# Designs tried in a protein design run: designed miniproteins, single chains, continued (2). Part 107

Each design is a single chain, and the fold is of that chain. pLDDT is the mean over its residues in the fold that is shown.

## One batch from the design tools (miniprotein)

Design m7698
Fold by ESMFold2-Fast:
Structure m7698 (fold): chain A 97 residues (1-97)
Amino acid sequence: SRAQRIAKGKAEVEKGVKEVTELWKKQLNAPDDIVKAIEEGDKEGLKNALIRYLEGTGTATEADVTKDLLIKALDDLLKNDPRITEEMAKKAKELLE
């Protein structure tokens, strides 16, 4: 019926809104997770937080992530996010060695 087609379309829009919201959460929360991982010396946590940031910005997926992309994400965050300092970026690069 027409009502079933409308309900399907509405469900697809709701799914899209949820997916965009989850990407925004990944992008917004990743800098806090990155700061924590750097301060704790957690290389795996840092790598995972940078991957989530790249996914949130639509730049890459986990399968496409290289060390160069992780370094680029750190440089972009240092430029654009006041939570990431030059000292933190240096420590992060040392952890990613």
Scores: mean pLDDT 72

Design m7699
Fold by ESMFold2-Fast:
Structure m7699 (fold): chain A 65 residues (1-65)
Amino acid sequence: STVGDVYVAYDEEGKAVALIFERRDSYSYLLANESKSRHAPTLEEAVKDIEKRAGVKVASVEKIE
């Protein structure tokens, strides 16, 4: 069973740039151009790191489940 929600981060052109996974006390995320997951204590910090590493602005974060 999945613990927490799954989100997709999209850029200003509607391209999916990262998957974000809600955990018990943190967020894990995987950028579209990477094979290694990363972690942040908050969703805001995960989004900021995604923007910095992908070189894009995140326009929306949409919950899947």
Scores: mean pLDDT 83

Design m7700
Fold by ESMFold2-Fast:
Structure m7700 (fold): chain A 76 residues (1-76)
Amino acid sequence: MLEVTAAERTETRAVVEVKNLGDTDEVFEYTAPFSGRLTVSLDGEVVEEREVEEGEVVRITVPAGSTATITVEKLP
């Protein structure tokens, strides 16, 4: 069971925090609001960094009981 616990967006940065309150790993589908650098952190540890395009759907596995933080920063 995935809960969005925080979400913020500016013109140059978007952040979403998702917590998995369930007993099984679940996939969170995130649509990039603009082209930029995507960073995925699990429980505060960076696990993935990549470039994304606006409208790209990113699938992030959130382990049972963990919190995922997804940040997209617009490239200059």
Scores: mean pLDDT 82

Design m7701
Fold by ESMFold2-Fast:
Structure m7701 (fold): chain A 63 residues (1-63)
Amino acid sequence: MEDVLKVGEYATEVAKEAKEKGMSEEKLEKLQRAAARAVILAGQGVPAEEAIKMIEEAYKEVS
């Protein structure tokens, strides 16, 4: 549960930053999909650090 909250918090921060940076709707959608998947995986037992890394990789891909 703690890991899910931590990943969700990070996903929210990254989404805010991407939106303020003027990221396109298509790229934001791709990033949101990766973030949602990371949160689900954290809920299934994937450590927060690994799930956060997935969000970081997606952010780098669309940046």
Scores: mean pLDDT 80

Design m7702
Fold by ESMFold2-Fast:
Structure m7702 (fold): chain A 103 residues (1-103)
Amino acid sequence: SEAKEILKEIGRLIKEGHSIEEAIRRVLERLGWLERTGPEARREAVERLREILREADPEAAEKFEELERMARETLETGEDKDEEEAEKLVEELRERLIKVAEE
């Protein structure tokens, strides 16, 4: 599927040494999903990424959504809650994306 191919490209970039954020941003830019500036364009790109993750790897989608929840809570409360858990989720998401690229 197209979703699977997009995740493979993200995973390939991560395997090559890019961070998750950099890999995602580069793929979304290549697809033209980040052509507009502002919060609305970034929100649309994030929504599309969520749909891709849900279709190709539902477990990766759950980890991504939990990271988004933690980030939103930090922004709303101003409290940095559980940095260690967030780092663990990032590493687990990284490993899953790399495995997708190897399929």
Scores: mean pLDDT 72

Design m7703
Fold by ESMFold2-Fast:
Structure m7703 (fold): chain A 61 residues (1-61)
Amino acid sequence: MPEEVEKAIAYLRSLGFTVPESLPEPSEADVKRIAELLEDPSLAPALAMLLHDLAAGRTLP
């Protein structure tokens, strides 16, 4: 699992968001998007939704 994804999971849990139990291996584009969302605390809900979409095999809710 990429380091950025592990940081995102830890960060969201620290804020009280629910996080998926398991994630598939993310694409390079997904890792870049996760890194971008991590830079802005106001986008934490969007980051949580992205992780759930990845777990469900989708990029959109």
Scores: mean pLDDT 74

Design m7704
Fold by ESMFold2-Fast:
Structure m7704 (fold): chain A 65 residues (1-65)
Amino acid sequence: SKKINEIIENFKKEADKAKTIEELEKIAEEYGKKIESENLSDDEGLELSTQLVNIINEKVAELKK
């Protein structure tokens, strides 16, 4: 959905700015709370979770290099 895509895009932009794993974790926590308030369906939540995990994994790999 458009809303999920907007959340993913915004999360990616914020994650790209993180300079440490601690900053990335804080961003993930903030977005987790925002997502909880959105009352998403299980299917929407699964899609969003999958995309956010991929973004987190890519950024973690970058920060560890």
Scores: mean pLDDT 80

Design m7705
Fold by ESMFold2-Fast:
Structure m7705 (fold): chain A 74 residues (1-74)
Amino acid sequence: GLGVVPSGLDDDTKRRVIELLRTRLRRDEVVEVEAPDSLIREIEEAVKNRDEGRLLELLQALDARYAAREAPER
């Protein structure tokens, strides 16, 4: 299935997010989407703190928002 990653993450954070999407959520493909700055900051903080549970929660919330439609909306 398709995994969703917020645009604007740093390379280390993005790599960790993609790893979790592939290994924990079993997402084979990844698409970048725009997300609020507050969500980006929360994801970066969860990665920095090694809080995998919080990171998965945030990624599942983002996935639920965008999983239903591939809209090329900017």
Scores: mean pLDDT 73

Design m7706
Fold by ESMFold2-Fast:
Structure m7706 (fold): chain A 73 residues (1-73)
Amino acid sequence: VKAELGQEEEAVRKAAELGVKEIHYTATGGPGSALRIAEAAKEYGIPVKVEPASREQELDARRALERGLATEV
């Protein structure tokens, strides 16, 4: 959902401004959502811990790790 994506990106940006050390994200927005969050967090250099809601989302999170887009799944 576009509204959720906009809120997630704004949350990542705001966390970066506040000097947050780590972002925790539960991937419930479909297979690609973990990758999108990891990409946004990487732009600000904040490590992301992705908690997948399903096995398919766990695979996407692992692919993000392999591509250097996330620090852990």
Scores: mean pLDDT 59

Design m7707
Fold by ESMFold2-Fast:
Structure m7707 (fold): chain A 97 residues (1-97)
Amino acid sequence: MSAAHRQALIDKKVEELEKDPQGVIDAVRKTADMMVNMARILHNSDLDQIQAKMDAMVAAVEQGVAAVQAGDRAAARAYIEQAQALGDQVMDLLMPK
């Protein structure tokens, strides 16, 4: 994913947090569950690390929601950037080497 594409996705996610915070949290939780289940099915040796990173990604999105509700859009953006970075790390761990 390009840096420009990543920034566009982060901006879109911040807007989604403002419009439907619970929907974004639910979507991220479903994505986390899917990634962990895929790692388990594939007998991925990094399963524990994938689980920990997905838990951290969900927590970052929940903190982003709290930041939006507090009116701190800059903090919300930073939490979404953290969540995106954690998702990218999990995708790297799931890819065949």
Scores: mean pLDDT 80

Design m7708
Fold by ESMFold2-Fast:
Structure m7708 (fold): chain A 69 residues (1-69)
Amino acid sequence: SMKQRLEELIKEARKVDPELAQQAEDAYKQLEERKKAGEISDTQFDLLVGMLTAAVGSEIYLRKRQEKR
């Protein structure tokens, strides 16, 4: 689902921008920690993971277009 899609995008990001890949991994870990701490609900976690996935995908798309790759 969304988690698998994010993992695929992180692998793609690692080929184009390793810093972006690291930032995405760190952001996901922070979301997991917040969920475990009870700061966010399961629904909020899924929404935030979806938003993170979209943001990473957009960044990869923009970088590829700028570099023509």
Scores: mean pLDDT 80

Design m7709
Fold by ESMFold2-Fast:
Structure m7709 (fold): chain A 78 residues (1-78)
Amino acid sequence: DLAALEAQRRRELLEESMKFADELVKRIKQIHEAEKAGDLEKANELRKQFEKESAKRVKEMIERTKQWEAELAALRAG
C-alpha cells in the first residue's frame, strides 16, 4: 500500500524533525545561559559546535529526504 508507506515515511521525517527541533532549543538555551553568565568565550564555543553539528544533521536529513523521494518515484513508475 503506497499510501501507508508514504504516511509512515512522513511520520518518520516528522519525528526526526521534532528531535532536531528539541536539540535546537537545548543548544540555544545553553548558548543563552553562557551569554547570561558573561562567559562569551563559552557561548562562542557552543555556537561553533552547534553550527558544525547542525550543518551535518541538515545534510543527513536532506540526503534521507532525497532517498525517500527517489523510492516513492520508483514505486510510482514501476
Scores: mean pLDDT 79

Design m7710
Fold by ESMFold2-Fast:
Structure m7710 (fold): chain A 130 residues (1-130)
Amino acid sequence: SELLEKLQEFIEEEVNPKGKEFLQQLLEAAKKKEGSAEEIKEILEEALKDPSLETLAMLVLTTILRLRPEWLPLFLPLLEDVIRNGSSGSQMLALQTLHELDPERARRLYDEYRDTFSPLVRLAAENMLA
């Protein structure tokens, strides 16, 4: 219900038709009583492959995990992939979300992939993880 309300808010604020389509797919998946978390994960994984949807997909992912922190174990491989291979902005959002939900893991993943981050991501992450 709160997840459905938040997804509807994203749809109402989105002006990009492709973004609205992505958000509508998430809303439909979230309405399911069974398997919604797995389907939402698959939709987000596909959206993150599209550079034009990356920022929106990351913002939605962080919002979903704050509303459903119990889904973190299911989404950990996706967050780790973003931390390893994503854009600087996506890496920072993934690290911030993980710091909020699992700070010990956020620190370990930052330390493991430190040398792959841009100087701006390192500065922001070091200030957050200090």
Scores: mean pLDDT 88

Design m7711
Fold by ESMFold2-Fast:
Structure m7711 (fold): chain A 83 residues (1-83)
Amino acid sequence: DELLARLSELTGQSRSLLAAMGRRVLEEKLGIKVPADASAAEILALVLADEERREAFLEYLIKALNLDEERAKELRELLTEHA
């Protein structure tokens, strides 16, 4: 997944860790149950399904990874891009 690769590069986090963070946002912040066997790509697709989910994930990443304003802006733009 190109988006997962770009997110990994931008954040310095592995694809697996980013998927685990996405699962945490979906389950703990949004109350969305994610299948135990969901792939990283499937988790990312669930996170990107609507703007509220994308915003929750973005806010979580900014806070958890202590991203500066420039990185946060780049991350927001990346999450809203068409594949």
Scores: mean pLDDT 79

Design m7712
Fold by ESMFold2-Fast:
Structure m7712 (fold): chain A 79 residues (1-79)
Amino acid sequence: ATYEFEISPVKEDDDLEKLIRGWAEKHGLEIESIEIDPEMVEGREARRGKITLKEDVDVMSLSPAVYEGKLIIVKKKLE
């Protein structure tokens, strides 16, 4: 299943893939792929992306989460 997420606050030099992988590992989530939008969300210190999990898991139940000083919000299930 694929989910859209948002992370805030973020800086241009943050390794967001590493952050998301660490968060997922702490919750026992098996990641198939991660896609992170290369640009900041206009007018906000936030970035969006997509995470694909190997299994259909209710990852939205883990949102919102604070991990390593960042707020992670799973916005919606895409498929």
Scores: mean pLDDT 77

Design m7713
Fold by ESMFold2-Fast:
Structure m7713 (fold): chain A 92 residues (1-92)
Amino acid sequence: SKAREQLLKAKETAKEVAKKASPEVSVTLSIAANLLDAAVLADPEDAYYLALGAKSALSHAAELLKDNPELTKQVEDAKRTAEEAAEELKKL
């Protein structure tokens, strides 16, 4: 599904940025990636709330990364992708 592809894309971005980030930011991005992994396996209603949780974690990570514009952009793109996945899941 489109939502599944978006969840997987956001997860991969969160994991890749986590490898380049400080430990504090890496932990927050790992939480987001785990929520997105859970969302891929969940029913649409549970997946919707898990995707919103991931969006919140990604938002926090972006604020912590404000001094690195390239990584902030990648996290903001992942946040937007997770939000788009949540909107697709809401329609199901």
Scores: mean pLDDT 87

Design m7714
Fold by ESMFold2-Fast:
Structure m7714 (fold): chain A 68 residues (1-68)
Amino acid sequence: SMEELAEEIIEEVLEKAKEVRKKHPDLPLDVLIDVAVLSVRELAKEKKLPEELTEEMVRRVREKLEEL
């Protein structure tokens, strides 16, 4: 389903962001968030997910990363 695909993309992007932060602790958080958001948009576009769902995914990823 689209919902399952959205969850997989969110999990993949968040795991990747955590790995990047571990390897590059000096990277500003806003840059990490911007890169993660770009990844979500690119993956959602590739999978033809609706724009409304893509914006919800972006919001969720931003929220989770801002808690770091």
Scores: mean pLDDT 86

Design m7715
Fold by ESMFold2-Fast:
Structure m7715 (fold): chain A 70 residues (1-70)
Amino acid sequence: SARADALYAQGVEYAKRLDLTRAGAAFVHALSLDPANAKARAALDTVREAARLIKEGREEEARRLLSTLE
């Protein structure tokens, strides 16, 4: 849906800014509107991996991982 697509795009923008809390919330909201959205599911997994990298002090690797989101 157009609303799910807009929420996905918003999540990508939050992720690029390392605002992983808002990025994750946006992707979860996109999935609530379209549970079959494979891009939103993959993006949520990417955000989880990036959060772990940041916790380990590997912020540049997290930024590169998040930059793969379209």
Scores: mean pLDDT 85

Design m7716
Fold by ESMFold2-Fast:
Structure m7716 (fold): chain A 105 residues (1-105)
Amino acid sequence: MAAERIGELLGLPAVRTEGDVGEAARAAPPGVVVVAESEDVLLVGFKTSDVDAKEAARAVAEVAGLPEEEVLGISVDTGETARGAEAIEELAKTSETVIVVAARA
């Protein structure tokens, strides 16, 4: 499943949620990545203080079978969005809280 692969790629514990990924990531322990998967979308939420946002975006792209330029990052606190791993890295520098990376499967 996608959660196991994300955890392997990042070297971090990955947990699954059926609920809101951003809220689950906010409540998670430091360094834990939260994953939600449906037929059409893979969502991965994490705290930017503990997880490298660019590496997380790349892991999501790899698991979804997409180029790293096609993943969407969303700041949970600001609602700001960025498309692509490089842009998500820059978004993480300004948000410093929780980012959700989304990929259409």
Scores: mean pLDDT 82

Design m7717
Fold by ESMFold2-Fast:
Structure m7717 (fold): chain A 77 residues (1-77)
Amino acid sequence: SRIPSVEEAVAGLQQLLALPLPLHAKQQYLARFLNSLPEERAVEVVRRLDLSREELEWLLGHLDSPAVRAELRRRLA
């Protein structure tokens, strides 16, 4: 399948986060989507997403890539 650009991914995820869906469903979708991306792309997307501290902490437990987890830890410091 086609890998989305950083801009496409950020826009799509921001729209998802704004939808009136249960928080758990949004979080699961976000984690699965980020885990499906190449590591470099996932790091860039995470840098551009407007995520709360609680969302960053949740993602740290659910993302597979060491580089993405390092970026999350940097944002939490």
Scores: mean pLDDT 80

Design m7718
Fold by ESMFold2-Fast:
Structure m7718 (fold): chain A 63 residues (1-63)
Amino acid sequence: MEEEKKKFLEENLKLVIESGQRERDRATAEAAKRSPDYAAEVGRRLDELIKKAEEQLKKMIEK
């Protein structure tokens, strides 16, 4: 019964994660043209946001 709502939230977060990962790769590639250090910082910041979304997804599953 609650499975349907759980699936909905799971898929929503999954889409956000996938979109975030693609944007991260694009942003870090662009930043790398200016500085590898800046690219690493941009990547870390975006990775943190993606990780937070993954943790939310994990809580939905493991709750």
Scores: mean pLDDT 75

Design m7719
Fold by ESMFold2-Fast:
Structure m7719 (fold): chain A 78 residues (1-78)
Amino acid sequence: SPEEAVEAGRKAYEAGLKNGQTKAASVGYAMAHSAEGADEKGARAALIGANQVYESALQGKGDEAYKRGIEAANKAAE
């Protein structure tokens, strides 16, 4: 589902941070991982959510980024 794909991206982002990656690089990794973990419709919704995560992180709003990404992905899937 789109929510599961975005959640997989969030876990990848947290793993990246734990391994010393920059916040921006970890968001990029999460975007790629979200796309890989979804079916065709879920992948599209996950990419929309991941893009919103990326934009929020660039604005220094990374702490809320995944919440917004999940919300956007769920709306796009409907």
Scores: mean pLDDT 59

Design m7720
Fold by ESMFold2-Fast:
Structure m7720 (fold): chain A 92 residues (1-92)
Amino acid sequence: AEDEEKLIESFKALVEKLAKKAGLPEEEIQELLERVKEGVASLTDESKKIMIKILKGELSVEDLAKMIQEKHGAPEDKAREIAETIVDMVLE
């Protein structure tokens, strides 16, 4: 769907922005962008719906933090910090 394609492009743009800010060479940035495409394709339908909600401005920090905590076993405080950072970067 066009919304899924926009999701992939938005996530690629975010990863590219962060990688450039970190001073990564162009070759490594291209590898990360390829991994993002594969990573999005491997997400569950529920995770894809959450990412689409982020793009529409409908996502809560709590929903994203819960997903990070459940999938990656991250501590609640760290999951929330990551979720807030992602939401702020996506909605700017």
Scores: mean pLDDT 65

Design m7721
Fold by ESMFold2-Fast:
Structure m7721 (fold): chain A 79 residues (1-79)
Amino acid sequence: MHSFRLRLEVEEDITGEEAAQRAADIAYQKAKSLGYEVKEVRVTSDLPDDEIVKKGDILEVVAQVRDGVLEVFIRRLEP
């Protein structure tokens, strides 16, 4: 399987940039645990870099591995 999805709960108020980096790190560890070879990580986030993501917000992370590239797509889920 070359794609997976994660749900992440934000544990503290952080910037959209920080949220994207944290989600990408988690997706990378998951891809490695599944046995995928990852040479490069690319991140696309729908969150503005300077927007504050609140404690308790849920992020949806969709990850795809193709040709050694892990592409991570991040969105905030609304309640």
Scores: mean pLDDT 81

Design m7722
Fold by ESMFold2-Fast:
Structure m7722 (fold): chain A 82 residues (1-82)
Amino acid sequence: SVEEIREIVEPVIRKHGGVLDSVEEQPDGTVVITGSFPSIERANNAVNDVKKALESKGYTGVKSTITPRDDGSADFTLVVPR
């Protein structure tokens, strides 16, 4: 569920110093998670930990995109399939 995904993801994002912006179910049943981190390194470490945490609860095939900003911070998008 969207609520379970949020409960898994939010503590991991906070642990790595990031901000969780949204967790939204799309019309196709895919859940899209967006947020940001103060550095690309923190974003990569957090995304790896999030994927492992989600996989431990049966959410597999998670896709990630990390977009660097000019200030050295990074945005992320995670796509959890149906």
Scores: mean pLDDT 86

Design m7723
Fold by ESMFold2-Fast:
Structure m7723 (fold): chain A 97 residues (1-97)
Amino acid sequence: SMSQEEVTRGIGLLLRAIGLLEDIRLLIEKGASQEEIDAKLRELRRTVQELIDLAKKYGDQWLLDQAIKLAKEGVELGKKAGASKDVIEGLEKLASQ
């Protein structure tokens, strides 16, 4: 079972991933460069990987399902924005767990 500290960390990572998806949507709306969008998607990948690792360590199926959903949303936004193929593939690997 997760400690109170690990639960707080999980919530923080979840909120960070949601905020990164919103940042990416705003960058798309503004016509931001591929470099800027790729950078935010790489940060999303890192955050989602930490969520997956935490969820698997503690057997938290709900948190795992949320992390996979966030990775899938990142893939959809990356494809819409014309993000680099390697960046999209990195998120697709997380979504396939």
Scores: mean pLDDT 91

Design m7724
Fold by ESMFold2-Fast:
Formats: structure tokens, C-alpha cells, sequence
Structure m7724 (fold): chain A 88 residues (1-88)
């Protein structure tokens, strides 16, 4: 495992940023060492990325710089990603 490299990416992608949906997807997958991902999981995550990124853009517009609201939104997206990973 590469905890230092993972930690650096997670600083950008997930726990230490108000991350968009794509960043959450990549952060969760990398943190769980879900590599290599099956093609089905990869496709499902890409679909979530496209959908959740659009929702994140709207959330940024609606919530502004509200980190608490983004943290809650972040948790919702992370839960959806976890469900995809569990289903695959």
C-alpha cells in the first residue's frame, strides 16, 4: 500500500477538500485499494461521477461556500459510491 501517496490524493480528492463527486469516487476507490476495478464497477462509478458532478456544481451554486452543507452532501455521494462498490 502507498499511504503517503493515498493521503496526498485524498487531500485533493476527498476528506480534506470540498470534493466534487468524481473526487469522492476516486478517493473512496483508492482508499479501499479497489484496484483493479472490474469493468462493471468502473462503468458504474463513471456514471455516478457524471451525475454527481452535475449535482455538485448545482450544490456549489446553491450552497455557496457552506462547508457544513457540502460535508453533508459529500456523505450522501460517498454512501452512493459505497453502495455501488458493495453491489459489484
Amino acid sequence: VEPETTDELLLRLAPKSTAPGLDIVLGVAKALKMEPLSPAVQAALEEIRATETEKVDKAISELGDDREAFQKFHDEVAARIAAVLEAA
Scores: mean pLDDT 54

Design m7725
Fold by ESMFold2-Fast:
Structure m7725 (fold): chain A 70 residues (1-70)
Amino acid sequence: SLEDAQKAGEEIVNAAKRAGVTATAEVVSDDHIKITIDASGLSPTVREVLAAEARRIAEKYGVKADVEVV
């Protein structure tokens, strides 16, 4: 649902803030979100962990996530 997509995006942005990075979430449709994580200067391993966590949160809400780590 649109509400689930919004909640997934908000939880991802808040999780990123707690991890010390900035993320943005954009609702594309009621089951699809686009996430951009600013992980400038972080290692490839940390970038992969951040992307995996974003996808895990989206999956919890039944929402598809396109995750870009910059």
Scores: mean pLDDT 86

Design m7726
Fold by ESMFold2-Fast:
Structure m7726 (fold): chain A 95 residues (1-95)
Amino acid sequence: SLEEKVNERLKEISEFFEKERKQGLSPETIQKLAQALKELQEIAEKEGLVEAARWALEKAEENKDDPLLAEFYKNLALQYARAAGDEELVREVLE
């Protein structure tokens, strides 16, 4: 069930980003996504994977009016939660 939900969510995310890629991403958007990834990597290194996942989830919520950025943060939250082996956090990100 959880593994199936994660796989479904990852497919949804992949389809969303593929659609956005085909429509063209602005250089500004690409820079914003790159910055988000770098910040999350720094948090993961300093505070750990669980903290990085939680931070990404918070950023997704803060940026709900920017669907591409929100989905990007949710994707990273899911990846970090899975890497941490935190099943409760994975379920939280999927909701």
Scores: mean pLDDT 79

Design m7727
Fold by ESMFold2-Fast:
Structure m7727 (fold): chain A 82 residues (1-82)
Amino acid sequence: PRQQQILDLLQEKKSLTVKEASEALNVSQETAQYHLKVLEDQGYVVKSGDRWELAVEDLSAEPDPYAAGVADLKEAVDRVTS
């Protein structure tokens, strides 16, 4: 039940921190982090830096090609050519 609430929050926000999950669920930060780790073990979420995101690629979540801030791949070439 608490884990399902975290999944619902992630579907709406797409990513969140442990503190945000803790406050939304009205539980301690340790409890929220525990539930997030359980969900990570189940394959529902993944930790990316300081934030947690849905691991389900079929959910149509936003892609993460902007992680580096600079696209060094050929995809960046078309951006400059206008």
Scores: mean pLDDT 66

Design m7728
Fold by ESMFold2-Fast:
Structure m7728 (fold): chain A 55 residues (1-55)
Amino acid sequence: SEELVRVLSEALASYLAPYRGDVDAAYAAAMRSLQHLLHPSDLPALREAVRRLVG
């Protein structure tokens, strides 16, 4: 769900702060935290949310 991805990404903003400027590393960190809560169809939305937060 896009709304769930948005809410979780905002909650991760502080956690992802050390990865600013490295979208791939930030996405890997987000996946470690969220992969069991998200469906595969949500992963493109997660990557875009992470890119907006750190890239």
Scores: mean pLDDT 78

Design m7729
Fold by ESMFold2-Fast:
Structure m7729 (fold): chain A 114 residues (1-114)
Amino acid sequence: SNAAKARAYEEKYKEALARIVEEMVGKRVEVQDTSAATLEAIDAAFREAGEISPEALEKLKKADALVKELGDLIREGVPIEEIVEKAKAFGEETGLTTLAEAVINALLASYYRK
């Protein structure tokens, strides 16, 4: 189902996002489970720790908004080719090419087997 594909994509992206955040901040982020580990919870933890720059936080918020938007497009049955192009355009527009690549890989993994 499209809902199952969206959940699989979100799960794969959360794993990739945790590693990207670790690279940006230098701190390991623990992804507990797919229901609890949201970027908003990660953002709150980093605000408490004071370990994330305002620029990095802004980029993470933009990435979170993109992930949620693309998940909704999957649920709506938008063709994967259009969804991939949106992720690609985001990377080109924001300079977040590593995040865009992680999103594209998560999309492909959820639609094609591993």
Scores: mean pLDDT 66

Design m7730
Fold by ESMFold2-Fast:
Structure m7730 (fold): chain A 90 residues (1-90)
Amino acid sequence: MEKLAEEIVKEAKELLASKTPEEIVEMLREKYEEALRNKDEEEIARIKALMMAMEGLKAGLPEEVVKEGVILALTDGEAAVERLRPLVLA
């Protein structure tokens, strides 16, 4: 998870440095639509995490805080289920 979050933050930094906001939005939209067509839930989660990382970086948040947010976005569904499971069974 940590490595994936680091890779996503790195990709967000590279996109912000090399592309206009308009180019980034169009590229991410195309990738998101393709992931939806393929029902690729992992890619959908990754694209959402990447978008969140870019917004955090644009807002001037520290890279470490952005990385924590990416981890939460990637684990949202599973983390929510695992957090609730012990409470239901206990």
Scores: mean pLDDT 70

Design m7731
Fold by ESMFold2-Fast:
Structure m7731 (fold): chain A 75 residues (1-75)
Amino acid sequence: STTIVVKVVDEEGNVLKEEVFVAKTIEEEIAAKLRGIGLALDIAREKGAKGAELVKKEFDEEKKVLTLTYRLVFE
């Protein structure tokens, strides 16, 4: 199984939201990644940002943890 951690940060790098998903199958991993994108876009809309961009992708092979960091994008 793979743990997927989705972090949404502001322009200064402050963590606004962190969600953790546990995927036991490839299908669940894809679903978790899509949910992570949706979370970032929902927070962007709430904060009046134009969108969110993936700024960091980290994988810890020993722990099977994938961390995806999205940063809010403003004008």
Scores: mean pLDDT 85

Design m7732
Fold by ESMFold2-Fast:
Structure m7732 (fold): chain A 81 residues (1-81)
Amino acid sequence: SLMDEIFEGLKKAIKLYLDEESAKELIERLEKAKKESKSPMEFVENAKKIIEEFSKEKNLPEDVAEFLLTVVDTIKQELLS
């Protein structure tokens, strides 16, 4: 499904920039959001909020947080096209 493709793309980006333990925690939060979301757009909006909160909670480097948010915003723009 499109939602599965979005989730796999986010997982790939997260694993590229985060350590294994942080990646696992963020991916688990996003998987829960995916299960609770009724549409790809709702999932992307929820994913953005989760990434923002996780970045703040874990004190992620600004460049890493900005990269992950750029990935989410890119997906959002593609869904609006």
Scores: mean pLDDT 86

